# Designed miniproteins, single chains, continued (2), part 90

Each design is a single chain, and the fold is of that chain. pLDDT is the mean over its residues in the fold that is shown.

## One batch from the design tools (miniprotein)

Design m7310
Fold by ESMFold2-Fast:
Structure m7310 (fold): chain A 80 residues (1-80)
Amino acid sequence: MKEVKVRSVEEALEVVRKEKPKTVYILAPSSKLSLAEKIREALKKEFPDVEVHNPLTGIIMSTSLRRAIPDDALVLIVEE
């Protein structure tokens, strides 16, 4: 599992090309949800074998995913 801050669709695509994950989660502040959805669509188009989950907002609670969502960037969580 790796966490990367991204601010654009291009940055997100570069992260997935480098890390070659099986699963991607997108964490976004509510103000950037539209950008998060654009990132999800771009990732699905370029990497159809990668499982890209719907964008998540707020605080995600699990043993692996408990995070505060940043206000100035999106966070990609990439898993093998």
Scores: mean pLDDT 72

Design m7311
Fold by ESMFold2-Fast:
Structure m7311 (fold): chain A 60 residues (1-60)
Amino acid sequence: SMREEFHRLLAQAADYINAGDFEKARELIAEALELARKHGDQQMLTQARALERQLEQLMK
């Protein structure tokens, strides 16, 4: 399902963050954001944006 794909993208992004691969994590977060926008799911948008902000804080 769309929700399973979304959660898989965020889980993989979190794994890449833990591994220090921030560029790959950002790419997966971007895919999750696009999926959320296409389906108009505000909760998914909020979750993906939260992880994006966490990643940005870790990179700076």
Scores: mean pLDDT 87

Design m7312
Fold by ESMFold2-Fast:
Structure m7312 (fold): chain A 99 residues (1-99)
Amino acid sequence: SMMEELQERARELIEEARRKAEEAKRTADEAIAHLASRDPAQAAQFRALAETYLKNIEELIRIGEKATADPSRVRTGLAAAEAAIEEAEALTKRARDLL
């Protein structure tokens, strides 16, 4: 059914969100390390920003996982997974801009 196809798509997007979150964390850690010796204050500010992004991404993935278990909530799962991917990509871009 269309709902079963959407559930599988939601699961795929959640896995993509996890991979992109890992890339975002890694890139943020690299940016923080790059800044730590040059501008410790900016490194601390970016660490706080990155922690906020990663917390939001984790919450969106959690919402997506719970929604994916329920066919009636599959659209909520899809939206949460897509939002998590966008947040992860935004953090990766911000981190790369500092490298």
Scores: mean pLDDT 89

Design m7313
Fold by ESMFold2-Fast:
Structure m7313 (fold): chain A 56 residues (1-56)
Amino acid sequence: SSMDLLEERLREAEEKIELVVEDLRKRYPEMSDEELEEIYKRMLEQAKRRLRERIE
């Protein structure tokens, strides 16, 4: 149950992070795909950590 909730919340966080990354791409078109991917990964890891802390 709590693992299913974590998965759903993570999906929502992923979608929001994708929108942030797309916004960054529009504002900073000189940024490489590698740089944007690193930002995505960092934001996703932070979201995962915060979601685990809230459920625990």
Scores: mean pLDDT 79

Design m7314
Fold by ESMFold2-Fast:
Structure m7314 (fold): chain A 72 residues (1-72)
Amino acid sequence: NKEKAEELLKKAEEAYKKGDYETAVKYASQALSLDPTYLKAWGVLVKALQKLGKSKEAWEVILKASEVQKKL
């Protein structure tokens, strides 16, 4: 559902802006579970993980996003 993925991304962006990076990760991940081609959600997820100091997880997400990008 595109509308639900967009709503979840907006919630992730709002949480990121407020410094709630854990909530940003949660909503960005949910948006990607609905639409893995939603490139903006990958970006929010990576940035939020980096802010949490989860560099390994951020790197793994970058690799997964690259695989999705190759299929587009």
Scores: mean pLDDT 82

Design m7315
Fold by ESMFold2-Fast:
Structure m7315 (fold): chain A 88 residues (1-88)
Amino acid sequence: SAIMEEVEALLTGMGLAARGDLVALARLAAELAAAGDEAKLNALEAGALAMLRGSGESEEKIALVEEALAAARAGDLARAEALAAEVA
C-alpha cells in the first residue's frame, strides 16, 4: 500500500540503530498523532516494531519502544523521547 511504502522509506532512512533514530521515530509518531493521521501512525508503529524484532532486539527494548510510541500517541512527547532514549 502507499502508506506502507511511505512508512518503509521513512524507517529505512532512520535505521532505528541509534538513539537519534529512535527519538526521531517518537517525534514523528507524536506529529502523526497530533495531525490525526491514524492510518500512517498505525503503519509506522507496526513497521518500526517489525524492524526491531527482525533485527534481533531484546523484548525489553521492544517493550520500551512500544511504551514510547504509546506516549507519543497520547501527546506526551517528553515521556516518548525519554523512553526512546533509554532504548538506544
Scores: mean pLDDT 75

Design m7316
Fold by ESMFold2-Fast:
Structure m7316 (fold): chain A 84 residues (1-84)
Amino acid sequence: SELEKKFLELFRKLAEIADKVPDPEVRDRIYRLLSEAATALRNGDFEAFEKAMEEIRAAAPPSLQDEVDKVIEELKKLVEEMKK
């Protein structure tokens, strides 16, 4: 579906942002949180998805914060479309 394609694109963008994180431990944590978020969406667990998004925001370094925030806001908008 178009929604599934948009989710895959946005998750890919977050993974590309994570690739720019210089600390490998922080980078690995963001990858794990992305996997948790994808699993939460597959299961319809929107609370777990929101929690994972906020933890990604908290883990991201200040230099990447704006890029992360933009992608997360687009993901949240798509989740609202899924709830309708």
Scores: mean pLDDT 85

Design m7317
Fold by ESMFold2-Fast:
Structure m7317 (fold): chain A 58 residues (1-58)
Amino acid sequence: SAEDYYNKGLELAKKGTLEDLKKAAEYFGKAIELDPNYIDAAKNLMKVLDEIEKLEKE
């Protein structure tokens, strides 16, 4: 379900490594694919993408 993908994304995002953040982005994307109105998944996707950008620059 969309919620299952969202929860997997949250667990990966908590780990905070670049690879885990990229996986979190994939899972948040899957949640949005299943439920385009999943606002929390969209917010967390944006947050994780910003964090990935910051880590890749530093």
Scores: mean pLDDT 84

Design m7318
Fold by ESMFold2-Fast:
Structure m7318 (fold): chain A 67 residues (1-67)
Amino acid sequence: AEEAARRVREILEKLGVTPEQAKEAADWLAKNASPEAVRRVAELLEKYRDGTPEEVTRAIGEGLAAN
């Protein structure tokens, strides 16, 4: 869970999200999503890391919807 949340934070920071906002998003996922959902979000963000903000938002939604 922590590794997946850390990975989400790192990808968000690379996409231009501030470190504070990236940490808040990762903390929210760790508290409100299952460890499997957080890992899926991290995997989808890696796949779409060069995508548009819309693709990133979609990837997060898909990861959360998976569980």
Scores: mean pLDDT 68

Design m7319
Fold by ESMFold2-Fast:
Structure m7319 (fold): chain A 72 residues (1-72)
Amino acid sequence: MSEEELERIARYALGQAILDTGGFKDPEKLIEKATEYAEKIAREKGFSDEEIQRVKELARKLAEQAVANVKA
């Protein structure tokens, strides 16, 4: 698996989390949902535990960055 594939999954997971939570009104819930979607997608694709952890970390970082950008 490439870093680009992990980033694609993380970005997709963040998008799904935003739709589910209605945006940035609850940053904690958004971050949690983004990591949950990333884990679900990675497990469904048969990724290793290491790859699942990497995509979850990336999804968390992307969600935190998105929250910071809206807050500014």
Scores: mean pLDDT 79

Design m7320
Fold by ESMFold2-Fast:
Structure m7320 (fold): chain A 63 residues (1-63)
Amino acid sequence: DEAERLLAEGERAYLAGDYEAAARHFEEALKVDPSLAAAQLGLAFALNRLGRTAEARAYLEKA
């Protein structure tokens, strides 16, 4: 599944400390499946690490 693959890529990037790449992959996963709570949470955590806290909060409220 494309959404699962993108979610896994985002998780890998996040664990590597590449929060920009993580956010990009989680956004791509959500474009494929907007209901993926794991991708919404991952994107929120990545955005928080990037200092984009208002955007992070919005995704946490959706998850």
Scores: mean pLDDT 83

Design m7321
Fold by ESMFold2-Fast:
Structure m7321 (fold): chain A 75 residues (1-75)
Amino acid sequence: MEEELQRRLDEIRRSAVAEALKAKTPEEFQKILDRAREEIRNLLEQAGLSKEEVDRVVDEHIRAIVREVQAALDA
């Protein structure tokens, strides 16, 4: 279960980064982040994490997506 959860989280992050790199406006970028946040939250809630753990993990993954997009654009 935990390994499947991690793989699904990695899939969401990878997909969000790829879509964010194709975004042409700040509005499109924000919509991609908002969708990723909800997908991650739903997945973690279904896995039975507490609200505090869900909020922490969602925030960590969104920050990771933003950093990865920034690194790719700065390269």
Scores: mean pLDDT 82

Design m7322
Fold by ESMFold2-Fast:
Order: structure tokens, then C-alpha cells, then sequence
Structure m7322 (fold): chain A 62 residues (1-62)
């Protein structure tokens, strides 16, 4: 579980940064990166049943 949490933290930080770049800078590559990161997060959450952890990290990192 600790490895899953660390991976989710890293993915979420990269996702938030990619979303900021896509919205603020109008970077289409950042938009594509955000979409790929969200997909990877969704797969990781489903694979490990980490929905509660994911919700907690979203609140913590926002």
C-alpha cells in the first residue's frame, strides 16, 4: 500500500502541473499529458482498490 500511495502522490502532482500548463499556457502537449496521467491514476486506483486513498490524497494535495 505505501508504494501505491507514493505513486499516486507523484502522479497527482504531475497531473496538477500538467493541467495548470494546459489551462494557463494553452499547451496542447500538457493537455494530452494530463489525460494520460488521469488514465494511469484511474487504472492504478481500480487495480488496487485505492478509491478511499485517492479521495484522501485529492483533498490533501488541493
Amino acid sequence: MREVEQRLRDLLRRLFEARRRAVVEGDPEAGQQARRLQREIDELVRKHGAEELYRRLLRELE
Scores: mean pLDDT 81

Design m7323
Fold by ESMFold2-Fast:
Structure m7323 (fold): chain A 91 residues (1-91)
Amino acid sequence: MELVEEGKKYLEEGDLEKAKELYEKARRQALENGDALTAGQAYKGLGEVYEKQGDLEKARKYYSIALSLFLTVDDEEGIKETQEKLKKIEE
């Protein structure tokens, strides 16, 4: 959770490289621990990084993985936020 929160802070500050590193680290740790909620949040964060870089194909892919993970753990907030992200980039 803390790596995801730190990644979000750097994303908001516009430091996309640092945000990406933190989200990648959070994703690796979450997958090693079987933490689908934190993995979903990390994938969503990576999607936001790629969206800000203009890589909408990667953003869509990462958001889709995040949505699948949030659905697995029935995280209503993550599901809603990720669906809105996908809707905006799919138009």
Scores: mean pLDDT 86

Design m7324
Fold by ESMFold2-Fast:
Structure m7324 (fold): chain A 72 residues (1-72)
Amino acid sequence: GLGNEAAARGARAGAEAGTAAGGASGMYQKHLSSSDPEASKAAYEAALRAAEANTDAEGARMAQEAFDKASA
């Protein structure tokens, strides 16, 4: 029922938000240590777009904040 769907959606959104934030910071670390920063940045942006497509608004917002912090 709706309760089970809400619980599953919450768990999925949390996992996706965590993956998006972790993936974004991981890409930022790769960007800092890479000899090809443009390729690292492109991969990071692609990961954020994929995360945003597959998560709740909160997850997308967290991914965007991670990107903004990584870009600062």
Scores: mean pLDDT 52

Design m7325
Fold by ESMFold2-Fast:
Structure m7325 (fold): chain A 65 residues (1-65)
Amino acid sequence: MKIKVVAKVDVSEATKEDIPALKEQGKLEALRKALELLQEILKQDPNLIPEIETEVELLNEEKIK
């Protein structure tokens, strides 16, 4: 079983200098959601070994100025 958790961060109002901080916040949010999802899956089937991938997707990167 493969589960991909993607945190989407809108950067349309961000400056180039804000991007590293927004990526870090996105990574933490994706990890948090992945942990919550993992706990729920293991509660339903404790013998399941899920493969979890986390990713941060930046929305509207073309609008960064």
Scores: mean pLDDT 76

Design m7327
Fold by ESMFold2-Fast:
Structure m7327 (fold): chain A 55 residues (1-55)
Amino acid sequence: MLSDEEREALLREYMESLGYSEEEIEAALKAFRKLSEEEQQALADFILTVRRLRA
């Protein structure tokens, strides 16, 4: 289970790996912080799954 900080870090790392700019990452994080904890966790789980499939 990821903390709020770990979920934000995971999203940032994932977007950086895809070549998004810092401005785009900050915009995404602002949107992400408006999501419920359950929605943030679901997105983090999705990112972890995608990373595993791409490994």
Scores: mean pLDDT 79

Design m7328
Fold by ESMFold2-Fast:
Structure m7328 (fold): chain A 64 residues (1-64)
Amino acid sequence: SAAARAAQLARDRELAEEAEKHLVRYVITGDERDLERAKELLKQITDPELREGMEKGIEQAEAI
């Protein structure tokens, strides 16, 4: 249903926002636990566009 798809996208957005916060903390502090948490949250994101954006963010953070 449209409502179920909207709910799933809303959850994917929340997961992406939480993953981004952990990734930002990792870039600032170097705490590997924040990087691992971002990767765990990425695994739960089902929207392909949000997944790709987060994957690129992680790659950029690890390259610093």
Scores: mean pLDDT 85

Design m7329
Fold by ESMFold2-Fast:
Structure m7329 (fold): chain A 78 residues (1-78)
Amino acid sequence: SLEEEMLEAARRADEAFEAALPLMSEEEIRAVHEAVGPLLAEAAAAYEAGDRERALELALRAARLAYELSEEILRRAA
């Protein structure tokens, strides 16, 4: 399901971000939040409007983006 995909993506994003966090500058942390924040805000707005499927899709996109950005940091440090 979309919910299961979102939860798995969020779990992977959390793991990658935690691993990347000690390698990140304050500027890089801010850049991740600035990239992911708007998607999370749109997800919250969709949820409040009663569009749960769109909220899940946006949350999934946010989780995937957070994962990709965290993985890029990890690759630069390797």
Scores: mean pLDDT 86

Design m7330
Fold by ESMFold2-Fast:
Formats: C-alpha cells, sequence, structure tokens
Structure m7330 (fold): chain A 84 residues (1-84)
C-alpha cells in the first residue's frame, strides 16, 4: 500500500547514506507517486525527517534513526490517507 511504500522510500534513502532531510524528500516523492495528496506528501516528509533527526539528536544509532524515520513516514501517510 501507499504507507508501506512511503516508509520503505525513507529507509532506502538512509541506506544510501542520506540524512533525515533527504529521507523526508524520498517519503514525499513516494507519496506523490502513489497518488497521495500534497498534504499526505508534506506530512510524510515532515514525519520522516523529524523522527530520524530526533533519534540521531538523542544519540540513537543510524539503524534506529532509519527505522524511526521510516515508521514516521509510514504512519503519517496512513493517517492522512484515511482522512481523504
Amino acid sequence: GRAERVGEAARRAALEGRGPGEMGEAAREAAREAGGSELTAQLAEGAAAMAAGMALAAGWDEEEAREMGGRGAREAARGATERE
């Protein structure tokens, strides 16, 4: 589904060595490609970037930050899609 695709895109960006902002950009693009609204895309971007960034700021490792960013993007995309 859309949410799973959005979360996976954020995780793949991190695996390619990209940071929280780029994880968010990947989530936003995946949401758009999956037919999501601009609101869904922006919420997925913000959730991925914020979750991954906050995990890193708290001293979590890159694997944990990647999973937090992916989860944030997925949950934001799911919630926004259910409201449309």
Scores: mean pLDDT 84

Design m7331
Fold by ESMFold2-Fast:
Structure m7331 (fold): chain A 71 residues (1-71)
Amino acid sequence: KSPFEKLVDETIERMKKAKTPEEVFKILLEGVEELRKLLGLPLPEEPPKTMEEALEEFVEVSYEALQKELA
């Protein structure tokens, strides 16, 4: 597995094991930060403030990372 695929899989697995919405939100934020680092992107100055924003950012960054790996 690529480092991008592994990180996405690990983040999803951690979310499945999370017992509270707050834990899921924290895991998503960590996943986004790690994916941005692997892509060589700077950490956002304005991190996601809601669960919906964190999930949307995670999906977008994950998609970009996987596309880059497949290229």
Scores: mean pLDDT 74

Design m7332
Fold by ESMFold2-Fast:
Structure m7332 (fold): chain A 91 residues (1-91)
Amino acid sequence: DFERDLQLAVNELAAATLLATSKDPKDREAFRLAIEAINYWRRGEREKALELLDQAKEVAKESPNADEILAFIDSLREAVESGELKPVKIS
């Protein structure tokens, strides 16, 4: 779905900008958890990935940039849940 892919790309760009420029410790912790979730997802550990994304959302709610970070995490969670982004299983 092009619209979903576009939304994910826009959210990824906003998140990447915050990751590169934000000095806020809550932003940094939320992004750390989201990156860890992506790593688990890529290894086929879906349930652990979803758990880490939920933890990232709780940290992000405390951030001054909560709206942008939550949008990014929600997009990732939906992609994981829908199976649209399939993990590459590396043995």
Scores: mean pLDDT 72

Design m7333
Fold by ESMFold2-Fast:
Structure m7333 (fold): chain A 76 residues (1-76)
Amino acid sequence: DAQRALDLLEARGLAEAARLAELDPERGEAARAQLDALVAEARAALATGPDAGSAALAALNAALERIRAETLRLEA
């Protein structure tokens, strides 16, 4: 279920952005804004069709992994 996948990625993104904000509030806020925009794009893409939705979900997941990597880099 693509909608459930999106909801889970949104929840995970909020948690990762919050972790980044604990280390760097400005970067965490920027990450949150980027994730919010990608979630909105994914919702719009899912309304367009499954191929567009799949691509948007992949982009959202890739952004989330980059944010997680940045958090881990700052913790080191």
Scores: mean pLDDT 85

Design m7334
Fold by ESMFold2-Fast:
Structure m7334 (fold): chain A 76 residues (1-76)
Amino acid sequence: SLNEKLAKALEKLAKMIEEGKVSKETAIMGLRDLYKASTDEETKKLLEEAIEYVKKGDMKKAAKLLREAAKKAKEA
């Protein structure tokens, strides 16, 4: 389903952010794309918060929020 693909993309981005495999700029672009793809308001809110933590350089909090967003997308 589309929600399973979204959840998988969110988990992949979270891992890449935690492992330092993407720049801050690339992470923000990816998060904005996933925000546009989401229809669930809770998932969107978590993604907005994740973008702010990426901007602040708090990659651990950003990744945690992305994993929560992935869980909500999977349950929708």
Scores: mean pLDDT 83

Design m7335
Fold by ESMFold2-Fast:
Structure m7335 (fold): chain A 60 residues (1-60)
Amino acid sequence: TEELVEEAIKKGKETVKKKGKEGLDEAIQAGLDTLASLPAEERPLAANKVANEVMDEADK
């Protein structure tokens, strides 16, 4: 679970780095897609963590 969240964050940040702020929505979607294999009950907390990290990266 923690490893999957870290992988999702990495994918999102990489997308932001490649596409800049214009790719923010795609970066968030890439991260969230990585979390699709998590049980529905665990997904909201993980998704919130991923979105926050990706958005923080995009704000630079």
Scores: mean pLDDT 76

Design m7336
Fold by ESMFold2-Fast:
Structure m7336 (fold): chain A 97 residues (1-97)
Amino acid sequence: MSEKERAVALGVAGALLVASLFVPGTDREQALKGVIEIAEELLDLARKHGNEEAVKYSEEAIKMAKEALDRGELTEEQAQKIRDNLLKATDLLVEAA
């Protein structure tokens, strides 16, 4: 898999995990931990390629997901912002590759 294909796969997986937070019966803590792990992998790719904007979007997604874990609660607006930050980081990494 190319780094570009990896960035796309991470972004899609992250967006799906965020969507799963509103599915009845979803383990929210496990889903949020998955989002953090994906965002950290996107951050590593962003840093490797020197893409400062992708770094910022990845860091914001990590911060918001960690705050949601600490509070034990997440609004749909917060989830949408996490998803948007993950997809923005992915788009920047795909364009730069």
Scores: mean pLDDT 82

Design m7337
Fold by ESMFold2-Fast:
Structure m7337 (fold): chain A 86 residues (1-86)
Amino acid sequence: IDELEEELLKEKDPEKAAELLEKLAERARELAAAEKDPALAATLRLAAETLELIAELLKKGESIEKALAKGNEVRRAAVAAARAAA
């Protein structure tokens, strides 16, 4: 995710950044479907959902930096909720 954030910050075109994120979300969903560990599968699905959210924010005109920050906030909240439910 850190390497992805660095690449996104280099990509100054939000449309291309959104395309990259959507592609990565699709790959994360494919990996989740193939993953035999339920915890890793859940983590990959959460990653895909977070990437899709960031891509949607970019398409709505949000800056790459702010979209990444919002996506990370949602991901952290989801992880905290999952830990509280366990």
Scores: mean pLDDT 71

Design m7338
Fold by ESMFold2-Fast:
Structure m7338 (fold): chain A 60 residues (1-60)
Amino acid sequence: SYAEKAEEAGRKAAEALRAGDGEAHKRYGQISKDYAEKAKEAGDEEGAKRAEEANLRAGG
């Protein structure tokens, strides 16, 4: 689902941030936000919220 893809990208963004890879952090963070927005548009409010929380843990 879009929410699952957003959470996966958010997790990768968090891993990149911890590794000091600012480019990967920015790239995966954007992918996560894009999928979270698609989840919200599809009516998956719970999934979109979980994706947003994953983005917050990834540092924005």
Scores: mean pLDDT 77

Design m7339
Fold by ESMFold2-Fast:
Structure m7339 (fold): chain A 90 residues (1-90)
Amino acid sequence: MDLLEKALEAAEKALRNLRAGDADGAIKALEEAIKYLQEAVEQGNLSASPALSAAESALRNARAGDLDGAIASVEEAIRLTQEAIDKLKS
């Protein structure tokens, strides 16, 4: 499985947990997404950098208890991760 596809799955899991009010589950899923995005950047996939920044913002908001801000940042991270996947497959 590709690192970006793993990151996307983890970010979508974080979004589901945030919408369910499970901040602890969302934080864990965001940490997994950040790990996969960081590994992708370290392997030379620089198109993952915007997604990584959005995921880090989502984690910060989730840790602060800002669920609305965390949801917005996770949605942005999902969008940017999808764009990075599309660039690799194009």
Scores: mean pLDDT 85

Design m7340
Fold by ESMFold2-Fast:
Structure m7340 (fold): chain A 80 residues (1-80)
Amino acid sequence: ASRLDRLAVVLGELFARTTDPEARQKLLELFQRILDTAAANDGVLPDDVLREFAQELLEIAEKYVPEHVEELRKRLDAVV
C-alpha cells in the first residue's frame, strides 16, 4: 500500500475509535486536507507534508483521545 493509503487507514481507525463529535469533525477536516493535498501533487504526498499531517493527527489524538496516542505514534512512525 502507498504511504497515503497507510496514513488514511490510521486516520480511519482513529475515527472509528472516537465518539467525540468535535474530534470526529477535526479528523474529517484533516482527511479532506490530505486528499486535497494528494490531488494537488498527482496522488503523492511529499515527505515533509506527510510528516506534518502525521503530527497534526497525533495532536488531535493527544487532545481528544489521549488513551490511543502511544499506539497511534507507533503506527505513524511506520508510515513516515
Scores: mean pLDDT 80

Design m7341
Fold by ESMFold2-Fast:
Structure m7341 (fold): chain A 94 residues (1-94)
Amino acid sequence: MLVASTSVTVLADGFLVVAVARLYSNGLVNVTVVVVDLETGETQTDSAQVQLKPGESKTLTFTFHFKSTGKTVTVKVTVTLLPDGTITVTIEVL
């Protein structure tokens, strides 16, 4: 069952990056990242799942290749499960 969700939006290097994290009752976190090339409007999406214990943090790395611009963007998403059952998300765009 879904327990918590959060989202973070960042503008970096001409890209709009949205990360959504969903925490389930068993400690499973689903992370979905959407990246939009603001010049072309091209959108790419990727997702990954990670198991977290209370007090644990994990970093997931997503790499997107935009053939129209020839650019590669790497998104690092760090998810932390706090002891109170809340989740926090930080994004780094490389």
Scores: mean pLDDT 82

Design m7342
Fold by ESMFold2-Fast:
Structure m7342 (fold): chain A 55 residues (1-55)
Amino acid sequence: SADAEAAARGGREAALAAGLDEETAEKVQNGSRQLAEAGLSAETAAALARLSAEG
């Protein structure tokens, strides 16, 4: 969905802006998309995906 793609893009860009590497940013992008598609808000999806990707 468009909302899930927006969450994925936002999560990736925020991760890169925070200084995380490309591999971690890709994990945040994919996790944000999947969580948003599952019904979480884009902001919550991106935050949870980032916590998961960082360990």
Scores: mean pLDDT 81

Design m7343
Fold by ESMFold2-Fast:
Structure m7343 (fold): chain A 69 residues (1-69)
Amino acid sequence: MELEKAKKEVEEYRKKMEELVAQGKLSPAVAEMLTLNKEAELLRSLGKNDEAQKKLDEAVAIAKEQMAA
């Protein structure tokens, strides 16, 4: 039950991020990082700490790639 609600919340958040990208207010890379952070937050609230950490690691990898010259 909680997992289904978490999935819908991530989908709604992704749609909001996609709209911000379409409006030129956010880069696609930043939108993906924010979505991964949101997914990690929900996974942590469900006690899935290892899965949450993997999502955070993915977000950090995107951040490092965007900062590279």
Scores: mean pLDDT 79

Design m7344
Fold by ESMFold2-Fast:
Structure m7344 (fold): chain A 98 residues (1-98)
Amino acid sequence: NAEEKRKELIDLLLEFVREMTGISEEEYKQLREKLENAKNVKEALKIAIDFLSEKTGIHPLAAYILLLERLAQKLFPDEDPVTALLKLMDLINELDKE
């Protein structure tokens, strides 16, 4: 179950980065491999942030906010934005303990 949740987060990160950057199929595959081989979800998120920032020229903190907001909205669509973000943080912490 934790592995399934991790895969869901990785797939969503890849989807959002692809939507925002319009990267090639080759770059998408390379990013997927990096995210899947990350030691934990926090490392995968950092890789996605750095990639998005580099490809778009957006500041890393702005990339971080955009990715977290989109993840929270997708995973907790019926929650208010603050509660959704808190639940996302709890989920990431739980996955990184497993």
Scores: mean pLDDT 82

Design m7345
Fold by ESMFold2-Fast:
Structure m7345 (fold): chain A 69 residues (1-69)
Amino acid sequence: MSEEEFDVEVAYAFALIAASLLKKYDGLTEQADEFKERAEKAYKEGNVEEVDRITREALALGDQAIAAA
C-alpha cells in the first residue's frame, strides 16, 4: 500500500471504532450510523483529514454523552 492508503485505512478504522462505541449509548444510534457513512465516503475519496475530523467529532459526542449521564 502507498503511505497515503495506509494512513486513510488506519484513520477509517478509528472512525468505525468511535462510531461503534456511540451505539452503546441510547439515542446516539442514528448519529453513529451517520458518522460511519461520512467516514466511508471520506475513506473512498482518500481524504485522511476528513476521516480524522469525523473521528474527533464522534469522540467529542461520546464525551458529551458521558458528561450528561
Scores: mean pLDDT 74

Design m7346
Fold by ESMFold2-Fast:
Structure m7346 (fold): chain A 82 residues (1-82)
Amino acid sequence: MSLAEQAERLIREAIEKAAAGELEEARRLLEEALRLAREAGDLRTAAEALGLLATLAAREGELEEAERLAEEAARLAREAEA
C-alpha cells in the first residue's frame, strides 16, 4: 500500500468515525492522512483531508480554525487541478 493509498483509507475511516459522532478519533485519522498525503506529494488527497478537518472544526465551533483549514484546502485543490 502506497502512502497515498494509506491516506485515502484513513480519510474513509475518518468519515465513518465522524458519522458515528467520534469527532476526536476522526480528527486524529484526518491529521495522519494529511501527513501521509503531504509525504506522498498528493495535493488532491491533502486538500480532501484539510477540507474534512475544516468541517470538524466548524462542528466544534472553532470557526477561525475552520476558515483557515478551508482556505488551505481550496488552495491545494486548485494547485492539484493545474
Scores: mean pLDDT 86

